Designed miniproteins, single chains, continued (3). Designs and how they scored, part 47

Each design is a single chain, and the fold is of that chain. pLDDT is the mean over its residues in the fold that is shown.

## One batch from the design tools (miniprotein)

Design m9619
Fold by ESMFold2-Fast:
Structure m9619 (fold): chain A 105 residues (1-105)
Amino acid sequence: SVADLRAMERSVPALPDLLDLPEDLRALIASGSPLGVAVGLVAQILASKGVDLHDPEVYRAALALGRYLASIPDDAERAELLERLEKMSLEEILELAREIEREEA
């Protein structure tokens, strides 16, 4: 799990330096933790939708989806979720994040 997420991180450019991120997200991604790597991958997808990661709703979605992604033990299931997020609209991603937050509460 940790090694697999780190392998995914190594195939991506220095993500924190390429995105306009809130400092706490940047620090989390730079930590190299499984959560940080997962949040970085989700943040890249959100940024590809042209959204501001400083928006509180977008910020919360990045954290919720990152936590969910990091909790998935299977590499193929993590890759499938990332592909699905890339195909989803911003509204669909934000709704999924709200559903995940409700399940974790």
Scores: mean pLDDT 75

Design m9620
Fold by ESMFold2-Fast:
Structure m9620 (fold): chain A 80 residues (1-80)
Amino acid sequence: DLKEVLELLNKAIEKLKETDDVEEAILIAREVLKALEEDEKFKPYAKKFVETIQKALAEGKSAVEAIIEALEETKKLLEK
């Protein structure tokens, strides 16, 4: 359900901006990835989510920063 995925993304972004914790960011990224993979409609977004993290890391961003960027980009793509 799109609404549930968007709510999960919003909650994840807010939580990571408050704590900036690497372990928590990784756990949140795994939960988001699992949610995106559970629905065939969202599986392409799961792939893009992982690719966004990998690209951000390759550009020298931290794990937390890369995950926040991927969450925000995935939310933007799903909203429009």
Scores: mean pLDDT 81

Design m9621
Fold by ESMFold2-Fast:
Structure m9621 (fold): chain A 67 residues (1-67)
Amino acid sequence: DLSIYNNPYEAARAAILAQGGKFVGVEFEGDTLIVRFEGNVDKEAVLATAQPQADKAGLKLEVVDVS
């Protein structure tokens, strides 16, 4: 389903995995979607990939390294 590619956490997950990182999980805090990862991942690139989908969903996006 094409709708999955417009989801901010799926976009962030795909970006993390593409860099060889581990996708740890997601959490909602109010209007903020928090995405957690482990490994050698450029979090700015993850943010750049997922931010348009987060904006479309009306959510703030935070990407956290838990390595």
Scores: mean pLDDT 77

Design m9622
Fold by ESMFold2-Fast:
Parts: sequence; structure tokens; C-alpha cells
Structure m9622 (fold): chain A 76 residues (1-76)
Amino acid sequence: DEIEELARRAEEAGYESFAEFLRKFKELAPNPPKEVVEYLRKAVDALEAGDDVSGQKYAVKAVELAKEAGLKVPGV
């Protein structure tokens, strides 16, 4: 389960709010497009590296792509 793995990694890196967002997103969109998952992965990778600026940019891009695909996204 790719999104749950990303949520656990975010939580372990100290980003509890982002981990909660990912778990809620998985419940609303259990089969998201690969492109959305790829940007969420890039966001987590950046956050684990301490690059909060890139992490936020990738997370925003993932949310934009999810909305364009007609998916429900948790309130931020």
C-alpha cells in the first residue's frame, strides 16, 4: 500500500499533519493516478531530506493533479 507507506515515512520524519492528510486522502481516493502518487512520493522524499520548500511544492502539485482528476482531497 503505497500511500500508507508514504504516510508512515512522513510521520517518522516528524510531519504528522502531512501523514494524517495522506491517510485521509487514501480513504477518499483509494486508487489515485500514478502521477499524483509520484508527486506525493517526491514530497515525502524532500521532507525526509529536510527540504521543506521542495516538499511543499511537490505536495501542492499532487493536490492540483488530484483535483484536476476529479478526486476528493481532504481540507488543508
Scores: mean pLDDT 83

Design m9623
Fold by ESMFold2-Fast:
Structure m9623 (fold): chain A 87 residues (1-87)
Amino acid sequence: MEEEIDKAFEELQKAIEEGNYPEAVRAARRLSELVDEAINKGDIETVKKALERLKELAERSPHPLVRRMLELTIEYAEKKIKELEEK
């Protein structure tokens, strides 16, 4: 899972730097799917690491639609982590 998430982050970063909007959207969607898979597996450490990187990338993303997709993934992941770790 971590390797797949790392690759998706690299693809997204490259697509953003190249201004390749279709690839950026595809990579952002892939990241969302991988984060959801990690949540479903209970791999909270992987999700927390991905969450930090998603926040950094969202702040640096110039394209508003890509940034919004990343923010939605962040909100979803934070909510799910809270639910799983709630006492």
Scores: mean pLDDT 79

Design m9624
Fold by ESMFold2-Fast:
Structure m9624 (fold): chain A 88 residues (1-88)
Amino acid sequence: EEKILKAEEEALKLNEEAVELAKQGRVDEAISKLQESIELARKNEAYTSEGLAQLVLDKLNTYKETGNQADLEEAAKLLNEYKALRNE
């Protein structure tokens, strides 16, 4: 399904941009990008990408509340693990 595949690719790019913004301390911008990713994925029934974006969003929200670098590291790890699986 071309529409779902396109949405998954676009959602992944938004997730990548969000994690990079968060690493730069731009957490609010990162959260905004993840919300865009979730909306795009949900609208196009790209549920795997929606689930990933939600998981990353949850970690960044926790990071925003606590300032704990481990939450930011887990968010980046989740994204990298997904990208590695997709390239196999």
Scores: mean pLDDT 81

Design m9625
Fold by ESMFold2-Fast:
Parts: C-alpha cells; sequence; structure tokens
Structure m9625 (fold): chain A 74 residues (1-74)
C-alpha cells in the first residue's frame, strides 16, 4: 500500500539521521502525509498510482529539506 511504502521510506531516512530533533520532525511529517493520503483516497480524486507517486514525492522532498536544515545547524 501507499502507507507501507511511505513508512518504509521514512524508516530508511530515520536510520540515516543522527539528530533527534530532525528525527522527531520527520515522524511528524510522516504522520501528516499519512493523514493526507487517507483523506485523498476517500475523495477518489486521484488514481491510486498518481496518489502513490505524489505522496512519495512529497515525503522525499520533506526528507531533503530536513537534511538541509540539519546541515545548516553544523
Amino acid sequence: TVEEKLQELADEALSKIDDEETKKKLKEILGKILALVREMEASGRLSPESLENAALALLRKEIEELKKEQEKKK
């Protein structure tokens, strides 16, 4: 499912992040994206493939932004 793929992507990113604040932010972002995915599935406005691609792209973008923020703190 989209939810399983999002969780797997987040778990991989969490394993590579050392900053506890950044890990917490990623977990919060994952929760928000999962809630959005459930709402969009209920609306039926996107195909399953489009929803999956959009959700994964959004999470990847958020992970990259968190990596940039972590780098700025060094």
Scores: mean pLDDT 78

Design m9626
Fold by ESMFold2-Fast:
Structure m9626 (fold): chain A 100 residues (1-100)
Amino acid sequence: MKRIGTVAGARSSGSSLDLSREIASISDRLLLVGRDAAELREAAARLRREFPDVEIETVVADVTSGEQAIRLAEKVFGVKLRPIDTLATSSAIGIIAEEV
């Protein structure tokens, strides 16, 4: 079963980038969500270099809950997701989900 990661509050440095790396390392696909398009582009570029086998997509949006993040990932990837784990920092939320 393929795993899809989603990070809300994604940035190009700090604890949110570290969270994105952790989630990318265990995911087949990754969605990065954040409010700053430049930060998202830099984060995505770094992660695509570090994890070339992970499909990485970005969305500029302000999401305030893990449920919103998962619904956005379902729309972006065209799949239905069941969340299996949630990781949080002071600035970002990461969710690991399986395709249903």
Scores: mean pLDDT 84

Design m9627
Fold by ESMFold2-Fast:
Structure m9627 (fold): chain A 76 residues (1-76)
Amino acid sequence: STEDQLGKLMLQLDNIFFTETHNPEKVEVAQRALKIVARLAGDGKDEEALKVAQEVYDALSNNDIKRAREIVEKAE
């Protein structure tokens, strides 16, 4: 389900706090993404939350911090 996929992606983004402690820029972007995702999900916009979480996670996984930041800034 969308909720199950969103929960999994939120855990993956949260895991960046522990696996990427040597990269404060990735941690900052992941924190901002989680706040946006929590807000969207709280508003019942689970599909939009899932899209933001997935796009940010994919960008950070590819070390594209600039792209991840652009996604977060657009969603804020």
Scores: mean pLDDT 84

Design m9628
Fold by ESMFold2-Fast:
Structure m9628 (fold): chain A 94 residues (1-94)
Amino acid sequence: MSREEALRRVRELAEKAKELAIKYGENGDSYFEEFVKAVRELAREVARAATDPDEVRKIQGEAFRVLQALKESIEKALEALDEFMRTAEEVLRR
């Protein structure tokens, strides 16, 4: 109920946000590298299967599904981060 208690809680939340940002940054970078490598490997497989149109079509369908799922996951993670930052800013203003 005190403004002092609110400020202390904001500082505590800011420290937690720092920890979360570092953890997400490290994991996100690792996942991004893995994703880039997977996409490049898929591109190489498509190039290798260029002789068989049916196999190319199958790989193309699988690639689209994987890319769509990853896009959705990244978008949801970004939305959650934005929500957290917005909440932290609201608490910081009190």
Scores: mean pLDDT 61

Design m9629
Fold by ESMFold2-Fast:
Structure m9629 (fold): chain A 94 residues (1-94)
Amino acid sequence: MLSKDEIIAKIVELSQKAYKELKEKGLLTDAVEEAILAVRTVAEHGVLQDLSVEEIERRMRERLEALVRKYKLSEEQRKILEEYLERVLEVIRE
C-alpha cells in the first residue's frame, strides 16, 4: 500500500493532469480551476484524517456537483472533472 505522502503526491499529479487537459481543450476557466482545487482539497483532507473511501467519495461528489450547479459548467467540463474525480478515488483505494 502507498503511504499518505505518496497518495497525496499522486492526487496533486492528477490535479495537474486535469488542469492540462482542460487547458488544451479550451475548457479551463476560473470556475473549473476552483473545481479541480476543491476535489483535491477534499481528497487530501480525507486521506490525512483517515476518513473512509466511501466518505471521501461522498464529499468529493457533493462538492463537485455543487460547483457544477453554482457555475453552470458545461457537459464537457463536467465529464473531464468527473473522470478526474474517479482517478483520485482509484489512488485513495490503494
Scores: mean pLDDT 89

Design m9630
Fold by ESMFold2-Fast:
Structure m9630 (fold): chain A 69 residues (1-69)
Amino acid sequence: SRLLELVRLTATDEEKARELIEELAKQFNLSPEEVEEIWRYAKRGAEQGDFRGGALEIAEVIGKASLKG
């Protein structure tokens, strides 16, 4: 999934991770605070080796943002 790949990219290719977060921000109309939250969850997931947990936390941020529209 894109979110699992995002967590992996945060550890291996930060520039590609930033590109993917910016695409998600445009697609889901995310605020700067939500973008920072996604970055934090992605980094934490990668650091802990919990890629699925990180992806789930990111999915919750996006889902919550989508319900506000």
Scores: mean pLDDT 83

Design m9631
Fold by ESMFold2-Fast:
Structure m9631 (fold): chain A 60 residues (1-60)
Amino acid sequence: HMERRYATVGDENLTPEQLARARRLVAEIHAEMDRKEAERPLTTQEMGDLAHAVVERARA
């Protein structure tokens, strides 16, 4: 069980419309990450860059 609520707390501060949009973007990026990892193992740096891009897209 989660002992901290970092991502959930962020989601709680969004409107229902913004939350739906953010979840759609996150799901799309996760699918891209899975595809790339299936072709070649991703480095820790590459995974961090993709995570950062998800946050930026959710805010934009």
Scores: mean pLDDT 62

Design m9632
Fold by ESMFold2-Fast:
Structure m9632 (fold): chain A 65 residues (1-65)
Amino acid sequence: MSKQEQLNLKSIENYEEYVRAKLRAEKASPEVQARADQLIAKAKENPEKFGELAQELADELRKLS
C-alpha cells in the first residue's frame, strides 16, 4: 500500500470521528446518522471519492444548523 493510500484512509477515519462527534452534539435524527454512516462507508470503500462524499456529508451536517 502506498503512503498516499494510507494517508487517505487516515483522513477518512479522522473525518469520521469529527462527523460522529458533531452528530452527537447536535442530537441528529436517526435518518441523518444513517446517511452519514452510509457516506463514510462509501468513502472507506472508494478513498478516491472521499472529497465528493465529504462534501455530501458537509451538506447533511449543514441542515442540522
Scores: mean pLDDT 73

Design m9633
Fold by ESMFold2-Fast:
Structure m9633 (fold): chain A 58 residues (1-58)
Amino acid sequence: MSAEEIANILTEAFGLDRAIAFLKKEIEEAKASNDPLAAERVQKAQQALEILQQRQQA
């Protein structure tokens, strides 16, 4: 699933502010684990978060 698809699904399910909060939690947990799979998840979550933050500022 692409970062844009993740951003759209989370916004539809939770709304913009909750989607942003959810992605921030995912990034924090993934960074704390310091696993190779966590690194890839952090990258995708950060991209999705950036998309949502841009939408919030529009």
Scores: mean pLDDT 78

Design m9634
Fold by ESMFold2-Fast:
Structure m9634 (fold): chain A 72 residues (1-72)
Amino acid sequence: MDPQIVVSPETVKVGEPVTVYVTQGSGDVYVDGKKVGTLKEGESITVTPTTAGNHTVTLKGSSTVSRTVTVT
């Protein structure tokens, strides 16, 4: 079964926190290709974007899932 993540909120301003929650699966979490942590199902991590634009949050487990965060 494919890993799943939820990113909340999906639109933030620079310097505002975004929570990444693993709803299914486990693995390494990346933001724009940079590893920020390793999470199991039911765990979360908070990331704070420093630059405007679209940022990709990726969970690499048994397969790879990505979500986009829009930063204004």
Scores: mean pLDDT 83

Design m9635
Fold by ESMFold2-Fast:
Structure m9635 (fold): chain A 75 residues (1-75)
Amino acid sequence: MVLTEDSSPLQLLNAIGEAQHLATDEKDIERAQQLYLEVGRALRRPELGEEAVKLVREGRSDEASSLLGRAVLDQ
């Protein structure tokens, strides 16, 4: 899925859920990180995507999803 600035809040929340699911498997962590970065870019908040990637690397994917989910709702 390619996320853009025209992506709906529902599409962004679904992408966050997919990224969190991917982050539970070590082989899929790179895909999870890429998806969190895409959500950040779609929100025009790339710094939030980068912060989410840091959280995923620390095993804190729940917090990464909460961070970006709050940003989706604050639009």
Scores: mean pLDDT 82

Design m9636
Fold by ESMFold2-Fast:
Structure m9636 (fold): chain A 67 residues (1-67)
Amino acid sequence: FVLDVAEVLDVVETEHGTRLRIRLPDGSEASLTPLAAGIIAKKFRFRDEALRDRFLEREPWMAPRVE
């Protein structure tokens, strides 16, 4: 249930905070808060540097978790 690295497909900014769309090992996708994503995966690999930079601007505490 814990991924070494999760692929981040998208970052959605909402009134309720940041959401990460990640790809799961079975090929499905999940939309999670940064805290929930951090429970499931040790590191995050962003498909696009612009998505990564946008995410870290909102959630800088996650920088050590980004590959």
Scores: mean pLDDT 78

Design m9637
Fold by ESMFold2-Fast:
Structure m9637 (fold): chain A 84 residues (1-84)
Amino acid sequence: SMEEELEKKAERGAEKILKELDEADDDQIRDFDIDIAFAIMRRKVFSEEDLRKLMAESDDITAALLNPKLLDKIIKALDKKEKE
């Protein structure tokens, strides 16, 4: 189904982000903070239908950031990295 394909796409994106965060420097962490801020803003202004369309048309990383469960995991990983 479309929902299963979007979930798989988002999960691939999340895996890429989490792997990159393991090796990220302070400048890269700042870039991730900006990307997360934009993703949070998009989730507030777009409808659920529009967000699904955006996820389908975007790359895997953008799809992960627009997925609420994966975004939460990414934010927690970023917070852990920043506190290290």
Scores: mean pLDDT 80

Design m9638
Fold by ESMFold2-Fast:
Structure m9638 (fold): chain A 66 residues (1-66)
Amino acid sequence: DELLKKAEELLKEDKAKGYGYLAAIYFSQKDRIGLGIEYFNLGNRLDAKKALEGFDEGRELIDKLK
């Protein structure tokens, strides 16, 4: 929920970055890797650099929650 709340904020500020962040969340879930790929592609089509920034931020936070 904290991760999804952050993703929602990022989507309002920068859709590409928000999609990258969502992709990182879904890639961390075994049954939702396909959704991760889909969201990363959506972000990449808008702004590849911002999508990667969001993805990296999401992975960083997920690693801290382990």
Scores: mean pLDDT 79

Design m9639
Fold by ESMFold2-Fast:
Structure m9639 (fold): chain A 87 residues (1-87)
Amino acid sequence: DAEKKIKEAVKKYLEDEDSVIEEVADKLVEKDPSLKKEDVIKAIKDLLKNDPDKKELQIEIIGFLLEDKVPLNRDEIKELLEKILEE
């Protein structure tokens, strides 16, 4: 169930943001081995801390992890995340 996986990903992010950021960093380093995991983690944390539109960035982060886990396209994942995070 795609909606269940999306809700579980949102819950994981809200309960353990650091764990989700590490998963994003691992996935990014896997795609580009020239990146260093610790540098990616710092960059994501700094963006979340300093971005005036944190919600949009949170949707991007969670959506990126969900791309490989649910049979939905990125736009569909973002729409569901926006709806869940509006509550």
Scores: mean pLDDT 78

Design m9640
Fold by ESMFold2-Fast:
Structure m9640 (fold): chain A 75 residues (1-75)
Amino acid sequence: SLEEVKEFLEEKLGVKLSPETAEKLAAYLLGDKPFDPLEVGEKLTELFLKFKIPSIGGVTEEALKEIAEKITPKP
């Protein structure tokens, strides 16, 4: 579920996410698939490389919010 992805991200990144940021990230990372920590972790790593984030432990909630806005599909 979207909530499982939020909890996974908060635990792995050591940050608290707003519901809006968490929903956008979860939608991108899950797509139409069930939650799989390995698949989500791989997509998260690819996303961090795309946005030049040097390490998971160095990410801030503000950086994640900006990433979420950039990956949100246009209607």
Scores: mean pLDDT 73

Design m9641
Fold by ESMFold2-Fast:
Structure m9641 (fold): chain A 80 residues (1-80)
Amino acid sequence: SAERGKELWLELYAGMHGEDGQGGDTDPPAPSLVGLGERFGKEFLKEFLRNGAPGLVPSLKGRLSEEEIEDLVEYIMTLK
């Protein structure tokens, strides 16, 4: 679900990118996520999260289940 995906994203983002140290409500990567679902579609987002992107997100392969990746994709798809 998108709600579950949002919670997972916030937890992972804070832990992996150090956002928990700042506690801010602004996140530079968020504008890059807006429209990704519309531009590239759900298939691309699943592969993007599974394999990671150098300099943006580390590979989530082995860290998240396929179900958790799908929840994250659902959340990202709500960002328009």
Scores: mean pLDDT 59

Design m9642
Fold by ESMFold2-Fast:
Structure m9642 (fold): chain A 56 residues (1-56)
Amino acid sequence: GCQAPPDPVEGAAALFLSGVQSDHVLQLIADVDKDGNGSLSSAELAALKQRLCDQA
């Protein structure tokens, strides 16, 4: 079960992505960044979090 946090973690998400080392997380990031533009906006980061929660 996943609960959406009360605030967006845009800044924290940047740190999270910077620290990501798992192949699974990297794959999810690539999947969220469908265009492969290499830029993750707040919406893309939110989608990444949702995919991680859904995976759990």
Scores: mean pLDDT 59

Design m9643
Fold by ESMFold2-Fast:
Structure m9643 (fold): chain A 79 residues (1-79)
Amino acid sequence: GSFSPELREKWRETLAAMPREELLAFVDEQIERAKQIGYPDEILKILEEIKEAVRAGRPPDEIVDLWEKFNDLAKKYIE
C-alpha cells in the first residue's frame, strides 16, 4: 500500500480514539463525497466495507487496511 508506517499508525490512533457514532458519520460523509466525485462502484464498495467493519466493531488495524485500499484505488482513478 501507499501509506507509510507513520501514516498508518496516525490513522490507527485517530480511528481508535474516535467514538463509533462519530466514525460512522465520518464514513457516511466520505461515501457521499465519493458519490459526488463520481467514483466507480469498486471504490464505493470499499467505503461500504469500511462502514460495515466499523458497525461490526472490527479491529482498528483492519479498518486502516481498508482505508489504505480505498485511498490507493482513489489515487489510481484520478491519475
Scores: mean pLDDT 80

Design m9644
Fold by ESMFold2-Fast:
Structure m9644 (fold): chain A 86 residues (1-86)
Amino acid sequence: NAQIAAGRAKVEALRAEREAFLATLSPEDQAEIDKIIADGNAEMRKRVAELEKEGKSGLEGAIEQMRILADAEDKVMEKISEKVKE
């Protein structure tokens, strides 16, 4: 459990830094990031519905959901990186 606790602490720290940075962005930049998140959530919901129709569950379904969420997170981080460079 120590490794999970350490991982969670790092995630919480990075999340706090990210939230602080996002608060400095313009409304337009915030809307762009919000759209990336919304698009990722929509894709996840669509894929969950497809998996349910296919009768897939458990680890296979979880992996697909995590892949979609990771892709959305990568796009958000790419936008944050772009704004930091400006």
Scores: mean pLDDT 74

Design m9645
Fold by ESMFold2-Fast:
Structure m9645 (fold): chain A 97 residues (1-97)
Amino acid sequence: QSGLQLAQQAYDLGNQALSHAKKGLKALDKGDLSSAEKHLEQADQLISQANTLLQQASQHTLNSQEQQAYLQASIALGVAALAYGVGKLVLDKMKKS
């Protein structure tokens, strides 16, 4: 696999993770802890997979196009991780109440 293909796959998984994190946050807004846990767990798994692909992409010597794809994937993954982190903190607080 090329560094470009790995970065593009990581970008797609990062966006899927963000989608699940957002669904988890919506479930928390409704007080649906079970649905929130399920979506946040899916986000965590997708973030882990995306991070692995991004790490593999970093092992390649990247041209300008590949570097841009890597940067875009890194940003998408970072946004997903932040959304997941917020959701997890809110979920943990609600479960301890």
Scores: mean pLDDT 87

Design m9646
Fold by ESMFold2-Fast:
Structure m9646 (fold): chain A 114 residues (1-114)
Amino acid sequence: VTVTESQSSVTVKEGGSATLSATISGAPLSSPVVWMFQRPGESPETLGSINPATGETTTLSNYPRLTLSWDAANQVATLTLSNLQLSDSGVYTDVVKVGGEYFYGSGTTLTVTP
């Protein structure tokens, strides 16, 4: 199983939007695809999850500017973040569980500039 982010880094101005995606290959998914966010020097936090069987997405209420979507045919998870704030800077990565093991993407580093 491989989790591949579409970009390693993205730089966007404050107030703009960013779209990040990850492709999951090597196995069909039965467990949620989780989007994680980590600020420099901090522990990772969960932003939301995607049910790969239904396409249903769940986002945390403290991230109202965040939208998740799922392309079941290609197993592509997409995260869109609007009205970017400087505090949105950090590493975004996907994690999936297959056969009792966790598989992580390498992450996309988002840099938000003034």
Scores: mean pLDDT 85

Design m9647
Fold by ESMFold2-Fast:
Structure m9647 (fold): chain A 80 residues (1-80)
Amino acid sequence: MEEAIEEAKRLIEEGNKALEKGDYQKAVAHYLRALGILAELGLTDSPLFAEALENLAKVYEKMGDTAKAEGLRAQAERLR
């Protein structure tokens, strides 16, 4: 469990780095993998899951998918 949470945190950090570099496809891949790990652990109600959703929403907004970004942002807000 602890190792899997650390892996999810690392993936979020790598996603953040990819987003800063404008590598949106890599950012999406890293955030989705982190969300998948957290979901398998039953941590969909966690602050870490909400953070990954917010950052994924930011990536989709940068890619021009405003509808998907709004949906993800609303989901993250409901978890807080």
Scores: mean pLDDT 83

Design m9648
Fold by ESMFold2-Fast:
Structure m9648 (fold): chain A 69 residues (1-69)
Amino acid sequence: SAMDRAKAAAREAIEALRAGDLEAAQRHLVEAYLFASGEMREAIEKAGRALGAGDIERAIEYLERALTL
């Protein structure tokens, strides 16, 4: 499903952020956003804004919240 694809991409984004691979994280975040909807998409959007502000820890927190939806 699209939601399973979004969750897989969100997990990959978290791993990339933890590894310091911001380029990979951005690609996975875009994929997660494209396949997400509703509350999950809102959480991913917040993760993207946190990443844009340089707040890696907050970005990971929002992505982890997306995985619980």
Scores: mean pLDDT 90

Design m9649
Fold by ESMFold2-Fast:
Parts: structure tokens; C-alpha cells; sequence
Structure m9649 (fold): chain A 79 residues (1-79)
């Protein structure tokens, strides 16, 4: 359902934005920024009725959020 995909995309965009603000590693920040862009595009695709494309972008955003978190955790362990 488009409304559910829009809500998920908005949640992911917010999570990614928080990661951008809290991350100290430049690569983690960059991946979080990409995740935010992907989540914003997913919302637009869902609003346009392209649910398959929206889901693919949501999945990509989730992957980048995970990668950003992993990089930030590795960076903290190295200090």
C-alpha cells in the first residue's frame, strides 16, 4: 500500500538524518546522506504509484543506514 511505503520512507529519512548529525566518521556521514536521499526518492516514487521502485529504494536506504552504523561503530572501536 502506497501510504505504508510513504510512512516507512519518511521514517528511514528521519533515521538517516539523525545518523548524519551524530556520526563523526566522514564515510559513515556520506552513507547516511545517501540513505536520506534514497528514502526521500522512495517517498516520491510511492506518491507517484511506483510501488516496486519505492520498495527497491527503501531496501537500498536500509542497506546504507546499516553500513553507516557499522562504519561508525568500527571507527569508535579504533579510538
Amino acid sequence: MADELIEEAERLAKEADELVKKSTNPEAVRKAEIARILAEEARRMAEAGDLEHAQNLIDAAKRYIREAKEIEEEYKKKK
Scores: mean pLDDT 83

Design m9650
Fold by ESMFold2-Fast:
Structure m9650 (fold): chain A 87 residues (1-87)
Amino acid sequence: MTLTPEEVAAAIDRARALRPIAVQLAKEGRTDDVVRLLRDMLAVADLLASQGWDDAAAELRAIAAEILDDVAPYLPPEVVAELRAAL
């Protein structure tokens, strides 16, 4: 189904709220949870772009990139490289 403007705004707000959670998961060594969180964000960004929400998709990718930079010191370098390539 086509996303509403309210659903798009909620997705962006949710992504911003996930930033401190991702940092906490990374600090706890929960690498798989951090990877899944970032991949799920990128999947939502792809969905947004596919429906013409290009600005929202770009904002979500920017949030994902900021989260990756915050968590990078706590993740294996190979995992960081794979996630960065997906951005």
Scores: mean pLDDT 85

Design m9651
Fold by ESMFold2-Fast:
Structure m9651 (fold): chain A 64 residues (1-64)
Amino acid sequence: MNREKAIEAYRNELLAQGKSQEEIDKEIEDAISGKDKEGQEKLDTLEKAVAQGFKDSEAVRAQR
């Protein structure tokens, strides 16, 4: 559950950076499979943030 939200948050972050859908899918797949250790650490960090009540719609709230 939290992992799925972390993946979606990571996907949205990559989209905001102007990456193509193909590049985003590849980075997420590599992060999930552990092939990209930095990506996996990013997902783990996002999963912890989601568990602590961070959501996409609450990003503005998190700035305060």
Scores: mean pLDDT 71

Design m9652
Fold by ESMFold2-Fast:
Structure m9652 (fold): chain A 66 residues (1-66)
Amino acid sequence: GEAYAEAARKGVEAAEKLLAEGDAGGAVSAHGMAIRAANQAADEPEAREEAKRAQEVRDKALSLSQ
């Protein structure tokens, strides 16, 4: 639940920092971790806001990989 949503958020923050530093490869890896955490959070029955945030993180990470 909360731990997976927080992990997804931290993954996105780390990826954005790496992009700012010019490490595109590291940023892609961090986004990949965020996608995995977001998928786990999305399956939580009580974590409606966390699941919604996880889906937003997933969509953002996927848009950057295209």
Scores: mean pLDDT 66

Design m9653
Fold by ESMFold2-Fast:
Structure m9653 (fold): chain A 79 residues (1-79)
Amino acid sequence: SERAEMLEALDRVLATLPAREARIASGELPEEARAQLDAVAAVLEALRLFLEGAPEAEALSLVPAELRAEVRAALAELR
């Protein structure tokens, strides 16, 4: 199933985020990378919830307001 394959891919990407967080905390990555990491994590969690069958509004509630229009468009393409 394409949905199952997407969920597995999302879980694998989400599993890499703690290592990137550790690199920011150690100073190997700049502090500006934290805001991007947080935004990416939120978008990936929103996509996962939507693919698991959550309502669009619930998934979008995880996404920063400035990204919601673009994420909404992406969710529409996944239908």
Scores: mean pLDDT 79

Design m9654
Fold by ESMFold2-Fast:
Structure m9654 (fold): chain A 99 residues (1-99)
Amino acid sequence: MSIGEEIKRAIEELANVEDEDLERFYKAYSVLLKAAYMEKNILKDSLKFKTPADILIRLNAFKDEIPEVKPSRELVKDAIELLKKIAENMGAEVPEVKI
């Protein structure tokens, strides 16, 4: 199983999350949602994620700078965009999902 297939599955699952289930999905995807928040608000273009491993490395490095993020549709969109960028950087096919 390739990491690209796992990223594709995560994108598809996040794209289909209903607003009523955001809190439940936040628990399952908290790492990805925190990474999306960090990329948008903390990393400021210089420290881009290129691989899934970068998510864990950056989250650990900036753990004290990441506030408690609330689950939202905008944050889910940011997480999907982050996963698409990582998939593209790894040469994996990006699924077409409407957000």
Scores: mean pLDDT 67

